# Designed miniproteins, single chains, continued (5), part 88

Each design is a single chain, and the fold is of that chain. pLDDT is the mean over its residues in the fold that is shown.

## One batch from the design tools (miniprotein)

Design m19058
Fold by ESMFold2-Fast:
Structure m19058 (fold): chain A 95 residues (1-95)
Amino acid sequence: SDEDILKEKLSRVDKLVDEVYKLYGQAQDSTDLKELQEILERIKKIREEIQKIRDEVKKNFPDNTGTINLLGLKLGEIQGIIDSLELKIQKLQQE
């Protein structure tokens, strides 16, 4: 059913968001530029995957505004993590 497809997509998003927070925790404890850059690139790829899922939901379930808005909030939170990690990398490169 369409509800089962949506549920599967949301389950995938939850796993991806959990991975972001684990990676961000690892990044907070690290000062290794190579490790931080690898973590940043992984988080960026995860954000791109979640954005694609959101775009698919907008296309196939346009009236599901609650889910579309929830995915938008998650993307915003992940962007904040990306911005924070980019700033950390920039500061370490200047030291």
Scores: mean pLDDT 90

Design m19059
Fold by ESMFold2-Fast:
Structure m19059 (fold): chain A 91 residues (1-91)
Amino acid sequence: DEEDLKLFEEYKKEVEEKLPELDEETQKRVREILEKAEKLKELGLYEEALIVASSLLKVIDAYKNKKYEEADEALDIIEKYLEEKLEELEK
């Protein structure tokens, strides 16, 4: 769906603009997650890519509210989701 693709690009841009507000370690994790979301987009999985980008915005909001443990836990969940999804698609 082109609408999901457009929203993904908009949310990706918002995440990238907000990256400097995070610590360097969290920035690195978010960038790696965005790279994997781009792979989902390349495979035509626009809805899944959008879900990932939307989840990253929630992680940034948690970080801004000093909920660092919740942000780290959410990042772990997103990373596992992406790893499992990409593994299924390669076989």
Scores: mean pLDDT 83

Design m19060
Fold by ESMFold2-Fast:
Structure m19060 (fold): chain A 81 residues (1-81)
Amino acid sequence: SMLDIFREELERRRPADPETARAVDLMAEAFEAAYRAGLSPREALAVAAATLLREMPDLPERHAQEAYHIVQEALARALAA
């Protein structure tokens, strides 16, 4: 499924920094929940980004941007498959 490919692509892109890795995991969980609830990939990604800002408000901007980039790239690969 698209979500199985998405998870494989996320694992392939696992960041070395544990805080960024936690941000990626949080975004991935929020994305999958929203997508399963019937939202489009674009809408589900927006929910994931909003969830990251809400749940990790003190995360440095650079780490938040890296987490978003990783999730977005994994999603792009999953949608292209």
Scores: mean pLDDT 89

Design m19061
Fold by ESMFold2-Fast:
Structure m19061 (fold): chain A 60 residues (1-60)
Amino acid sequence: SEVERRRTQAEVEIAEEVVKFHDELMKTHNFSDVGKAMAEYQPKIRAKREERLAEIRAEE
């Protein structure tokens, strides 16, 4: 179904967003600060993923 394709794409996009966030932090922050920021980001990205998947389902 189209919803399944959109879910798969959303998961890929979320994973790419995590990589991009880490790369941006590495440009302006030391390794320790990057680690702390990533730890704080993890629960936020999880919530964003769940919200986005729920939105995709609602738009079906």
Scores: mean pLDDT 78

Design m19062
Fold by ESMFold2-Fast:
Structure m19062 (fold): chain A 82 residues (1-82)
Amino acid sequence: MDSVMDEVRGIMFDMMSDISDLDDAISNGDRDGVDRIVDRIRGNIDRMESLLPDVDRYDPDFARRVRVFIDDMRAYIAEVQS
């Protein structure tokens, strides 16, 4: 139980760090860096989605917040890759 919640929180923290790294890569014109970070974010989104059914069982409110976070992250990376 706690390990799943800790994993989701850890992924969210890592993704927030990835957004900071992504902004730096964009500012520096590092196209290879942007692609690597976007791929990493996409992998973390997939992992979070795989954990959502367990999160929803323990905390449905937190699961709804996680879904919104995933949707926001997808929208952000789609805009960056446009």
Scores: mean pLDDT 84

Design m19063
Fold by ESMFold2-Fast:
Structure m19063 (fold): chain A 62 residues (1-62)
Amino acid sequence: PTAEEAAEALREAAEKEPDPLVRGRLLSAAGMAESGEKSGEEVVEMLKKDPHPVVKEVGEKL
């Protein structure tokens, strides 16, 4: 995905996430994509490496 597409998908996932820790991680990743610190592909790979299963699953769906 593009950085914009990744950020949008991550914000949508965060809005549906009841766990504040997971929500924070998703919003942080969205911020990295929006700021240009990471490309969409880099954000996907980062999320896939996350030890939290919900965060990893979001990365796999992107």
Scores: mean pLDDT 80

Design m19064
Fold by ESMFold2-Fast:
Structure m19064 (fold): chain A 79 residues (1-79)
Amino acid sequence: MADEIEKKILELIKNKDYEGLAKLYLENYANEVAKDTAEFVALVALGDHEKAIEMLMEKAGASEEEARKRVKEVEEQIK
């Protein structure tokens, strides 16, 4: 599930376990949900919030307001 994968990615980022992040991405690269979730979290972490918003709107069908709220929630967890 996307939310569970996102939580795992955030925990790896908090622990600065970049090897674990790369491994999770590679193991799940054929799983579009895991891949898209990893890309989304990475975009937020890099500060590319506009691209992260567009990704949620296109991949998850979120509204712009929902996407902006989600980006802010993820940013608060990884800052």
Scores: mean pLDDT 71

Design m19065
Fold by ESMFold2-Fast:
Structure m19065 (fold): chain A 85 residues (1-85)
Amino acid sequence: HMVTVTVRVIANGKIGTGTGVDETPEEAARKFAEEAVQKSGADKSTLEMAYEAALKASREAFETGKPAVGRGKGKDGLAIARAVA
């Protein structure tokens, strides 16, 4: 089984999106949060928030077999993650 995740980071007036499939929630969250942060031009502090949002969504989807959403909010940006498994 695989988990599909889409991470969207909104920072600095830009939107960065990371999307794809991986075998584990942890790998999916790491990979696609990093991609979303890089494409948004957000700083390193946003990566932790985006990773936690993606990890929450990915784990919940993987464990329940239902679509799941994770959200993160910082003073300098927002992260929204959606996952299915």
Scores: mean pLDDT 83

Design m19066
Fold by ESMFold2-Fast:
Structure m19066 (fold): chain A 65 residues (1-65)
Amino acid sequence: SLSVEQLADALHRLGGASREAARAAAEALTKGDKDQAAEYLHQGGLSREQAEGAAELAVALGAPG
């Protein structure tokens, strides 16, 4: 499983999300709240489609650990 720091780094690198938005999204993902993670990324300036894609990819990157 990815740590909060690893998830935040992945979200920051995947779509150019701000470190603040990526951190908030990573914390939401560790609580199992993918929808909240996407909302944080969207508030961070990503489109809804980009935010949902980034959250989905971060979950996929955590799955094989």
Scores: mean pLDDT 74

Design m19067
Fold by ESMFold2-Fast:
Structure m19067 (fold): chain A 95 residues (1-95)
Amino acid sequence: SPVDYAAAAPKVIAFVEELIKQGKYELAGRTAARTAFYLVLNGHMKDASQLLRISSIAYKKSGNYDRSKIADLGSQYADQGNKLKAMAAAFEAGF
């Protein structure tokens, strides 16, 4: 089956929300930010912004305030259509 990040975004969001329910906050934050990186790279800014917001919340719950702030900034850059800054923030939060 072809890999389509935009079509997969709702499923990844559901998966990340399930990780949060299980208390796997660091993994949830990292998974969301990594997925958002590929969404930004492919121009899917709205889905990337949503995943970066979820990443920020997850990292905050894990006590990783630095990555939470980076993911929050990445979400704002994605909302603004600033692909380069959104991509850099998603990479820093996810990798």
Scores: mean pLDDT 88

Design m19068
Fold by ESMFold2-Fast:
Structure m19068 (fold): chain A 100 residues (1-100)
Amino acid sequence: SEKELKEKIEKLEEYIDQLVELEEELKNSTDIEQIRQTTERVIQLVQQLQQEGIISPSAAEKIIRSLQEARENEDKVRLLMTVGSLITSLASLLVSLKKE
């Protein structure tokens, strides 16, 4: 229905906004512990995206694994690339939904 589509669009926009804020926090942080805590919040958002049916379980698992590995290796570039790729994918989904 049009109402269900509108609710999906609004939720997706809210998740994208939250991820953009977390990406900015990751870019601006030089503290390893803060980077780890911000990465954990990104992982929690990915789990919520999967629970809401916005992304598949397999996509969520792949993203979470990439974030966990990057965090363990202190690979800030990989963290930012993974978060940026997720934002881009969700923005593409948002554009697709708005065309319906």
Scores: mean pLDDT 87

Design m19069
Fold by ESMFold2-Fast:
Structure m19069 (fold): chain A 66 residues (1-66)
Amino acid sequence: GAASAAAQQRAAALATLERGRASLLKAGVPEDEAQAVVDAARALIDQGRLEEGLALLYREGTRLVT
Protein backbone atom coordinates (compact mmCIF):
# COMPACT_ATOMS: atom_id res chain seq x y z
CA GLY A 1 0.00 0.00 0.00
CA ALA A 2 0.95 3.64 -0.28
CA ALA A 3 2.97 4.94 2.67
CA SER A 4 1.55 7.82 4.69
CA ALA A 5 3.71 10.92 5.19
CA ALA A 6 4.41 9.76 8.77
CA ALA A 7 5.44 6.25 7.62
CA GLN A 8 7.65 7.76 4.90
CA GLN A 9 9.32 10.09 7.43
CA ARG A 10 9.91 7.17 9.82
CA ALA A 11 11.49 5.10 7.02
CA ALA A 12 13.76 8.05 6.13
CA ALA A 13 14.73 8.45 9.81
CA LEU A 14 15.64 4.75 10.09
CA ALA A 15 17.69 4.96 6.89
CA THR A 16 19.47 8.00 8.34
CA LEU A 17 20.30 6.02 11.52
CA GLU A 18 21.79 3.21 9.41
CA ARG A 19 23.89 5.64 7.36
CA GLY A 20 24.91 7.49 10.52
CA ARG A 21 26.11 4.28 12.16
CA ALA A 22 28.12 3.33 9.07
CA SER A 23 29.67 6.84 8.94
CA LEU A 24 30.67 6.69 12.63
CA LEU A 25 32.31 3.27 12.16
CA LYS A 26 34.12 4.47 9.02
CA ALA A 27 35.38 7.51 10.98
CA GLY A 28 36.95 5.14 13.53
CA VAL A 29 34.37 5.47 16.30
CA PRO A 30 34.29 2.25 18.38
CA GLU A 31 31.27 0.03 17.71
CA ASP A 32 30.07 0.36 21.34
CA GLU A 33 30.00 4.18 21.08
CA ALA A 34 28.37 4.16 17.64
CA GLN A 35 25.77 1.64 18.84
CA ALA A 36 24.98 3.71 21.96
CA VAL A 37 24.26 6.80 19.83
CA VAL A 38 22.12 4.82 17.37
CA ASP A 39 20.26 3.07 20.21
CA ALA A 40 19.47 6.41 21.88
CA ALA A 41 18.23 7.90 18.59
CA ARG A 42 16.24 4.73 17.82
CA ALA A 43 14.54 4.88 21.24
CA LEU A 44 13.28 8.40 20.45
CA ILE A 45 12.10 7.31 16.98
CA ASP A 46 10.30 4.30 18.53
CA GLN A 47 8.49 6.79 20.80
CA GLY A 48 7.35 8.74 17.70
CA ARG A 49 9.91 11.49 18.33
CA LEU A 50 11.59 11.28 14.92
CA GLU A 51 12.99 14.83 14.75
CA GLU A 52 14.46 14.53 18.26
CA GLY A 53 16.01 11.16 17.40
CA LEU A 54 17.66 12.58 14.29
CA ALA A 55 18.83 15.67 16.21
CA LEU A 56 20.42 13.41 18.85
CA LEU A 57 22.15 11.33 16.15
CA TYR A 58 23.54 14.50 14.56
CA ARG A 59 24.66 16.11 17.84
CA GLU A 60 26.26 13.06 19.46
CA GLY A 61 27.64 11.68 16.19
CA THR A 62 29.32 14.99 15.41
CA ARG A 63 30.91 15.13 18.88
CA LEU A 64 32.28 11.58 18.53
CA VAL A 65 33.99 12.37 15.17
CA THR A 66 35.22 15.84 16.12
Scores: mean pLDDT 81

Design m19070
Fold by ESMFold2-Fast:
Structure m19070 (fold): chain A 65 residues (1-65)
Amino acid sequence: VTKFLLADGSWVEGEEPPPDAKFKIEKLEDGTYKVTNLTTGAVGEGKTVEEAIKNAEKAAIRKVL
């Protein structure tokens, strides 16, 4: 099941991101989390959702610089 984190901090499950979704979160077979920043398109992976979000944000910063 795919989950989306909204701007309000709420979670929604579904196949399509709602208009106010900030992140798409997927759990991979190896137990890691894949997070896509829906604003920048940056992708991050981590052992936890929080780490994956941080990695996605770091990837976005590196692309801008």
Scores: mean pLDDT 71

Design m19071
Fold by ESMFold2-Fast:
Structure m19071 (fold): chain A 72 residues (1-72)
Amino acid sequence: LVEKGVELMIEGEKYLKEGNKEKAIELYTKAKELFTQAGNKAGELYATSLLYEAKGDYEEAAKKKAEAFKLA
């Protein structure tokens, strides 16, 4: 689950760089779900931060990254 979540985040970043924001959001959402199922709170928060970045909410993204960093 954790490994698959990381893979989905990497794939999402590739789509975001290609300009496919919708696909990136889909992949980050799936990654977040997998981390939640695995009980990996740090991964869940990090995936949530990437979702906010993809949506353009950089302030909320920064907050979620800080929370994830404290757990890692």
Scores: mean pLDDT 80

Design m19072
Fold by ESMFold2-Fast:
Structure m19072 (fold): chain A 97 residues (1-97)
Amino acid sequence: MKYIIKITAIERGMSVEEAKEKAKQFAEDLREIAKNLGLKEVKIEVKIEQLSEDTIRVEVTIEVSGKEEQIKNFAKAAKAYASTVFQEVEVKIEKAK
């Protein structure tokens, strides 16, 4: 079954360029974690949005196929890892229709 995992982080005091570099590395690390968990059809998209002069939103959208338990385990691992890399992390899981 196909799922969309959306990871959103709010960063303060970080430049757009630093956020892009961190998000790119984070996305590659997530791709590796997904492969190690046996997940298929992994597609990761990164979006950086400047909300104010000192505040940036990092949005990582993951499309992935797997069983619900595998997806929940992956999302939990992704949230734990994101919390070590970024500030104010939120993770949402949706079934792709």
Scores: mean pLDDT 82

Design m19073
Fold by ESMFold2-Fast:
Structure m19073 (fold): chain A 65 residues (1-65)
Amino acid sequence: AEAARQAAIDAAETAHAQRKNDLMKKGFEEAQKALGESGNKASEVAQKLRDELATIDAELAAARA
């Protein structure tokens, strides 16, 4: 029973690390593009990245609960 729960948590942590890495890379590319266009767009990209990171962090927290 415990082994199955631990495997699920390990899988969630691995998925979280991959999603966070992909999201940070994409967010960085979008931020660089936005900075070339306007400061307002850069702020919007930063807020979107924060919201997406908060979502995946919440998913990991739920998996650990």
Scores: mean pLDDT 78

Design m19074
Fold by ESMFold2-Fast:
Structure m19074 (fold): chain A 63 residues (1-63)
Amino acid sequence: MNEAIGLAAQRAVRELGLSPETAARVAHLLAVEKASVREVAERTGVSEATARRVRRWIEEAAA
């Protein structure tokens, strides 16, 4: 679980240009708090498309 979150956050920094702090917060909200894509977008200021991409990366890293 923690490794998947870390990998998704690192990928968001590299591919989406998010700050490490924002990427970690997005990944934590999606994976740990089970927040919806809309809630993550509203709470962090990222787009829903960005939040959906990070969620997919968490699922891929956990497989």
Scores: mean pLDDT 81

Design m19075
Fold by ESMFold2-Fast:
Structure m19075 (fold): chain A 71 residues (1-71)
Amino acid sequence: SHSLAEEIEDIIVRMHVLGEVTDEDLERIRELMRQMGVPEEEIEEILKLLRDKDFVKAGRLISRLLKEKGV
């Protein structure tokens, strides 16, 4: 079964490959990160980076947060 972290990764990879960032995908990432207990401030920062298509910085922050959560 897919983990919440794997679902987030799949969405971001799709955004990067297609060059398209939709509000639907951003809201799905928000929901998944909330379920993982990521603080709202960190979620909003990541979503802003994704909206700006800064996938490198977004990926670094996500990786740090997932490591802190033991995922």
Scores: mean pLDDT 81

Design m19076
Fold by ESMFold2-Fast:
Structure m19076 (fold): chain A 80 residues (1-80)
Amino acid sequence: DIYEKIKEIVENSKSFRELAAGLKKLADEHPEYSVLVSEILRVLSKYAGREGPTPEQLEKAKKDILELIEKGEKNPFKRV
């Protein structure tokens, strides 16, 4: 299940860089979910500031990603 893999990546990532790298690798392995991964990466990009991401921003990003996954499990993500 792609959603389980995303949750594992989110929970085990200790930095934004690790989280983004894990998600990009997952999209490479499962291109059918590239749209979902792209939306998650877009969420991460909103937390990238001039000073770099803080641990609090990482925690917020992880929560936002988990909410997107919960919605995606019920309905597939669509771009348009």
Scores: mean pLDDT 71

Design m19077
Fold by ESMFold2-Fast:
Structure m19077 (fold): chain A 55 residues (1-55)
Amino acid sequence: SEKEKGIKGLQQRNDAVNNKLDEQAAKSDPETAEGLKTLKAQNEELTKREIERIK
């Protein structure tokens, strides 16, 4: 139960951040958009690793 809450919290937080990065990328120039896309990929990778550590 606590593991499930931790996983949900990590997913919700990461989703919120990534949604904001996507919104900013859509409104940015191509160079800035690529940087934001890279940050999104890094956040998803970190979240995946943290979830795997909890499991």
Scores: mean pLDDT 82

Design m19078
Fold by ESMFold2-Fast:
Structure m19078 (fold): chain A 61 residues (1-61)
Amino acid sequence: SLEEQLKRAIAAAVEQDMRLGMSPREAVRRVAKEAGLSPRTVTRIFREVTGVSPAEYARRL
């Protein structure tokens, strides 16, 4: 669905920012600002898509 595609795009954007050297907090805030969402909502979407928090994901990169 479009909603599932949007959630994956949000998670991918956070992952890309962290791969570029942003902290999980910075990555979440940047994506939240661009998407017009709260950081809490972006963090929740990331957990729904990846199964872990952005901070936990970054430790495994």
Scores: mean pLDDT 89

Design m19079
Fold by ESMFold2-Fast:
Structure m19079 (fold): chain A 120 residues (1-120)
Amino acid sequence: NELKEEGKKRYAELDEEEKKLVEELSKRTGMGKESVALALSILKELGVEVDKETLEYLIRALNLIILMGFKDKEFQETLVEEFKKLGFSEEEIKELVKALENEDWKKTVELLLKYIEKKK
């Protein structure tokens, strides 16, 4: 599994404090450490700072996108419908589709943050 190998490499590159955070988030989310490390590493590269609860939701959402793939049209359609149900605008929905099609991690994370805040 290509994603598991990438997550393992990213976990090995983390410092001791970051590894402790991965262990904690892995326990809280039920996700494997490799998947959590991959998601956390991507968020760190994007410079996203959030509280621990929002970070947990983002990790779950990013792992789902990673597992289903940005290229899974049925998953993309499901995600679009969930955004519509929460009252996102047609413009924001178009931005989401474009971000998913272009594998734009930063824009995807920004829209997921808005989604999580509306779902709370």
Scores: mean pLDDT 74

Design m19080
Fold by ESMFold2-Fast:
Structure m19080 (fold): chain A 67 residues (1-67)
Amino acid sequence: GEAERERLVAQVREALKRNEDILGPMTEEELEARAEKLARMHFYGKASAYRIAGKDEEAERYERLAE
């Protein structure tokens, strides 16, 4: 549920922070916004994959996580 989304956002945020030498310095707000966008895109992509595979229950779960 919510905890899964929050966990992925935190993991993406850490990855972005580790690449600050490439991306340039970011505010906490910019890191959060980028991490949330990337996490949403991940869940949306996963939902689409489950739909293509005919796994509608799993697709619906990931569609909710993408919102």
Scores: mean pLDDT 84

Design m19081
Fold by ESMFold2-Fast:
Structure m19081 (fold): chain A 56 residues (1-56)
Amino acid sequence: SMQEELEKLKEELEELEREGVRAVLDGDHARMQAIQEEIRRIVESLSEEERKYLGL
């Protein structure tokens, strides 16, 4: 279902956010930038309704 797809996407975004925090703590600026760019691309690919559902 659409809800199951959105829940999976939410888990993927949460994992990317955790990895981004880790990159910041490690001083890995290149990885932090790559993760932020990936999150941005995912968010921009979503509809308004999907972003609202995910709390974005």
Scores: mean pLDDT 83

Design m19082
Fold by ESMFold2-Fast:
Structure m19082 (fold): chain A 65 residues (1-65)
Amino acid sequence: SAEEEKRIEELRKEVEELEKKHDDKRSIAQIRAFVDKHESNEMERLELIVAQLRRVLETQEKLKK
């Protein structure tokens, strides 16, 4: 549906922002591959995984300071 297409596009944008901010290329690339597959039945899980990755990367940045 159009709503599913919009949600996956929003997830793609969030992953792109994480790629630009952080050097953890391997983990981010894996998440992007799942988003790019566009599997609607995994949508809620993908959203949770991206949110957890962002939290981990933000914590790592704080520890560098």
Scores: mean pLDDT 66

Design m19083
Fold by ESMFold2-Fast:
Structure m19083 (fold): chain A 90 residues (1-90)
Amino acid sequence: ASDEELEAKGVEYLRSLGFSEEEAEEMARTAVYWLTVVAPKVLANPELLAEAERLAEELEPEAERASELERARLGVEAARRLAELARAAE
């Protein structure tokens, strides 16, 4: 699927969770950027992968207590942090 199709599907999903259209669009853009640009860099870099694991451990207790909507927010926040780490590692 194109990046535009992935973003559109992401917006539909996030809106189904109760996010506003503006929030859903921002979150979907962040998620598509993470999947298409950041995730390949993280998987190719052992230091970034270790940071991703650390971030997952940090967020796991909050995610377990969170609603589905809050888990979506945590996922996007994690994606943003990993994007910053991937940029800094270049």
Scores: mean pLDDT 71

Design m19084
Fold by ESMFold2-Fast:
Structure m19084 (fold): chain A 74 residues (1-74)
Amino acid sequence: SPELLEEMRRIRERYGKRAQEVLASPDATREKLLKVEIEAYDELLELLRKHNAPEELIKKIEEQREKLEKEYEA
C-alpha cells in the first residue's frame, strides 16, 4: 500500500541519519552501526505487522535481522 511504503521510507531515512551520526562520531564502531541497523529492522518489522504485510515478506526481513544480530554477536 502507498501508506506502508511511505512509512517504510520514513524509517529508512530516520535510521540512515542515525547511522551517519554514528559514523561522524569520534567513537564510531562497527558494533554501534550494527546496533542501529538491528533497531531499524525491529521498527520495520513492527510496521509490517501493523499493516498486515504478507508473511513471506515478514519472514525475509526477520532472516535479514537475524543475520545482522549474528554479525553483532561475533
Scores: mean pLDDT 83

Design m19085
Fold by ESMFold2-Fast:
Parts: structure tokens; C-alpha cells; sequence
Structure m19085 (fold): chain A 98 residues (1-98)
């Protein structure tokens, strides 16, 4: 498979999984909007990272992941935990796709 296609597929799977947790949060509309915005930021960073070095990928996605988890934690600790797991899976896929 092409590296970009594998990364996009993993982000779509991660987004669906995180969205299931977001739907169970009391502020689910805010949670779903945050998930959508986080997914687009992660997708942009991940695809751009395929052109760099593995070290640059880890640093760049690490910074995006930290901001995403901080944002999710303000909505729900459970959402933040799922976002963190999803972002670890995405990082692994990006590194494997190079």
C-alpha cells in the first residue's frame, strides 16, 4: 500500500474509535467538534511528516499529540485517554509508512 493511503486509513479508524467515546460525553457536540478538528490537524502533520526524517516526524507529531491530548482533557479524561492511544497508533503507522 502507498504510505499516505495507510496513514489516512489509520487516522480514519482512530477518528471513528475516538468519536464513539466522544458520543458518550455529556458535552458530546463539543467533544465531536474537537475530535474533527484534532483529526484534521493530525492528518496534515502526519502526511507532511512522511517527507521528513523519522526524528522530525516524532518531534512534529509529538507536539501535535500533546496539544490534542491537552484539548481533549478539558472536555473529558476518558476522551483524552482515547485520543492519546489513537495518536500513538497513528505515529506508529507514519513511522512504518516511510
Amino acid sequence: AAGAAAVEAEIDRARERVSQVAKKVPNHDEALKAVDEIAEEVRRAALESLQGTPAETVQRLGEVNKRAVERASKISPELAKEVARALEDVLGTVLGAR
Scores: mean pLDDT 82

Design m19086
Fold by ESMFold2-Fast:
Structure m19086 (fold): chain A 59 residues (1-59)
Amino acid sequence: MKEVVQLAVEKVKEYIKKHGIDLSDPEKYDPQRIADEVKKALEKEGKLEEFEKHYFFLK
């Protein structure tokens, strides 16, 4: 996995663990909220643009 994609995955895992999100119960979390928080984390790391380029390539 590209380093920037791996960073994004790690940020998702950290957010889930930190907030105690139970992925087996879809009614207890908002996927859009998770996505927004991951984007903010990547932006703070200066990796958002690099991630967007990889995301576009994978589409």
Scores: mean pLDDT 67

Design m19087
Fold by ESMFold2-Fast:
Structure m19087 (fold): chain A 80 residues (1-80)
Amino acid sequence: STEEIVERVFEVLERIVAGEPLSEAEVRELEALINQIPNPELRFVLSGGLQRALQAQAAGDLEEVRRIVEETRKRVEEIL
């Protein structure tokens, strides 16, 4: 379901907040799950949030990772 995919995405985003590295395979699998969501606005917000969080993590900016995840969560709550 959409709700299960959203929960899975935020589970992974919390791992990024914790500074845990994600493999390219895990990122691809998560993007494939996001692509199954029928709501295009929700897909855009989740995919964008994931990519921005990964970019901030790669830059070593953990404060920016937390900000992106919080913003993504609020935007998802506004859509659902």
Scores: mean pLDDT 87

Design m19088
Fold by ESMFold2-Fast:
Structure m19088 (fold): chain A 85 residues (1-85)
Amino acid sequence: SNIIKTLEWLKEEAERQGLSPEVLELIDKAIEAVKNKDYKTAAEYFREAARLLVKEGRWRLAAVASILATQLDIEYELEKKKEEE
């Protein structure tokens, strides 16, 4: 899936920009959740990452993490709806 490649690229960029180990761990957990199609848990990890990024003064990256969480919430709802059809 293109989403996994995008998230792996995001992790490499986050490491390059020197994000905190706590944020990097949340990104890793989110990637593993997406690999398991657990989009809801992945979204929760990105929301927590956004919260920490705000606390660290990284407002642009916090916005990106929040957008990714919303996209993962949408993917979760779409997968859930497919199971009902």
Scores: mean pLDDT 82

Design m19089
Fold by ESMFold2-Fast:
Structure m19089 (fold): chain A 63 residues (1-63)
Amino acid sequence: GALEELERLAAELTGGARVLALAALKEYRSGPLSDAQKESVAAAIAAEAGEAVGRRVLAALNA
């Protein structure tokens, strides 16, 4: 599911991208993210780790 893929991605990431992925995990555990929040998180991670990683995060959040 979305949580499992996002946890896996957070484990694979380093630096600022990992911090952002862990923050997204915490928010997702507290309740569902809006589409705008999902896109914002994916864009922030893409800026740190590249667009391919950002796309994986967005796919995980939408799972």
Scores: mean pLDDT 76

Design m19090
Fold by ESMFold2-Fast:
Parts: structure tokens; sequence; C-alpha cells
Structure m19090 (fold): chain A 97 residues (1-97)
């Protein structure tokens, strides 16, 4: 749970307010409905942000986004609603800045 929350927070930080909020909402929806598939959207969003950062030369942001997206995706894919919820909360917290 702690690792999933940290991963979500990193993904939210890297994606900025809009992408981080989208990732957080998708992960919370996955937790509420007891499915991992919605949470995968959050992980994909974080990876997209990382790729964009790589193209722009921002390696640190890309590394954070890829790491956060991987942790959030693993939590969601495990079918663990607690991990998905923690990741979603982390992403929304980062986006709320």
Amino acid sequence: AEEAKEGGYEAGRAGGPVAGEGAGRSLLLAAEKGTASSGAGGAVSAVGTGAQALVSGDRERAERAFRGGSLAGLGAASGDPEAARAAGEGALEAAAE
C-alpha cells in the first residue's frame, strides 16, 4: 500500500495537475469497482508523460513518471483494491498542488 501510494504520488508529480488527476481518478475507480483495468489507464497516462519528458530532454521527470507509472500499474494489475486506492490517493494529492 505505501509503495503504491508513493508510486501514484510520483506519477501525479511528473504528469502535472491534469494528468495526475486523471491517473488518480482512474485508480480510485478501479478500487471502488473491484477491477484493475481502470487503474491501468492511470499507469498509461504516467508513461505517456514520461515519454513526452524524454523527448523534451527532461530525463529526471521522465524517470519519475516511468517509476511511478510502473508501481501504480503493478498495484492495479494485482487486483488489490487497497493498492489501487492508495496509488489513486497519492496521484490526486500530488495533482492538488
Scores: mean pLDDT 56

Design m19091
Fold by ESMFold2-Fast:
Structure m19091 (fold): chain A 94 residues (1-94)
Amino acid sequence: PKIVIEVKAKGITREIGEKIAERIREELSAIAKVLNVEVRLDEEKGLLTIEIELDPKTSEELARQAAELAEETVRKVLEEEGIEILDIEVRIEW
């Protein structure tokens, strides 16, 4: 499964996006096998897309727990950086 997180916020930089990806890899690796974490940032529009690829054998329950932890990690990093989240959407692609 793939977790996709789309964030709308002003002031997200490439450095913050990289920090988010690093924290996600660290946090999620404790509960699931993470194959990849990709971050795409449109700084002008304030749109951050995070795609997390989990091992195909990851259970539905574990993938949902990983998605919740990933969203919480994103929120914590942005809060630490003083960034207000305008919108956040999380989905799992099976």
Scores: mean pLDDT 85

Design m19092
Fold by ESMFold2-Fast:
Structure m19092 (fold): chain A 100 residues (1-100)
Amino acid sequence: MIEKLKEALKEIEKKIDEALENIDDEEIRKKLEEARELTKKEVEELIKLYKENPEELEKALEEDLPAVRRRNGLPEEYKDIASYIVELVNKFIEELKKEA
């Protein structure tokens, strides 16, 4: 499981890199990079929860998804970036649920 979580994180990084190639706005690119760092932190927390209690992890993901927290942490003007991060994190969460 942990190995697959690391692979999912690497895939998320690739998706963000692809997005950066398609974004001309310097501010949006900076925010995407910031969101990437925050996503890594969230992934680390999810891995910790998975090790400690998989059942609590599933419940936490259902009620307070990292993606939702990400959106709430960003200013409204960056909602577009938040939506993209939500999509990336959701793919990670689907991988996690499939293995859990």
Scores: mean pLDDT 61

Design m19093
Fold by ESMFold2-Fast:
Structure m19093 (fold): chain A 80 residues (1-80)
Amino acid sequence: SLEEEYNEALKELMELLKQATSSGAVASVTGAILRLIGTAFEAELLLKQGKISEEEAAKIVREEGKKAIALAKDGLAKYG
């Protein structure tokens, strides 16, 4: 489900946030989390409007979760 994909990605991002030791790293991981939240909100809205299926909504959140996690990891590498 969209909720399961969202919760899995958010759990990984929260673990990455615990590794952030600089303000730049915290800002980068937080930005990745906000991006995931925004995409999940849009996917849920489209699902409620009947514009996409539950499978498509889950896929959108899964793909964005992967991108958000990659962005967070890049931020940790760049900022400490």
Scores: mean pLDDT 87

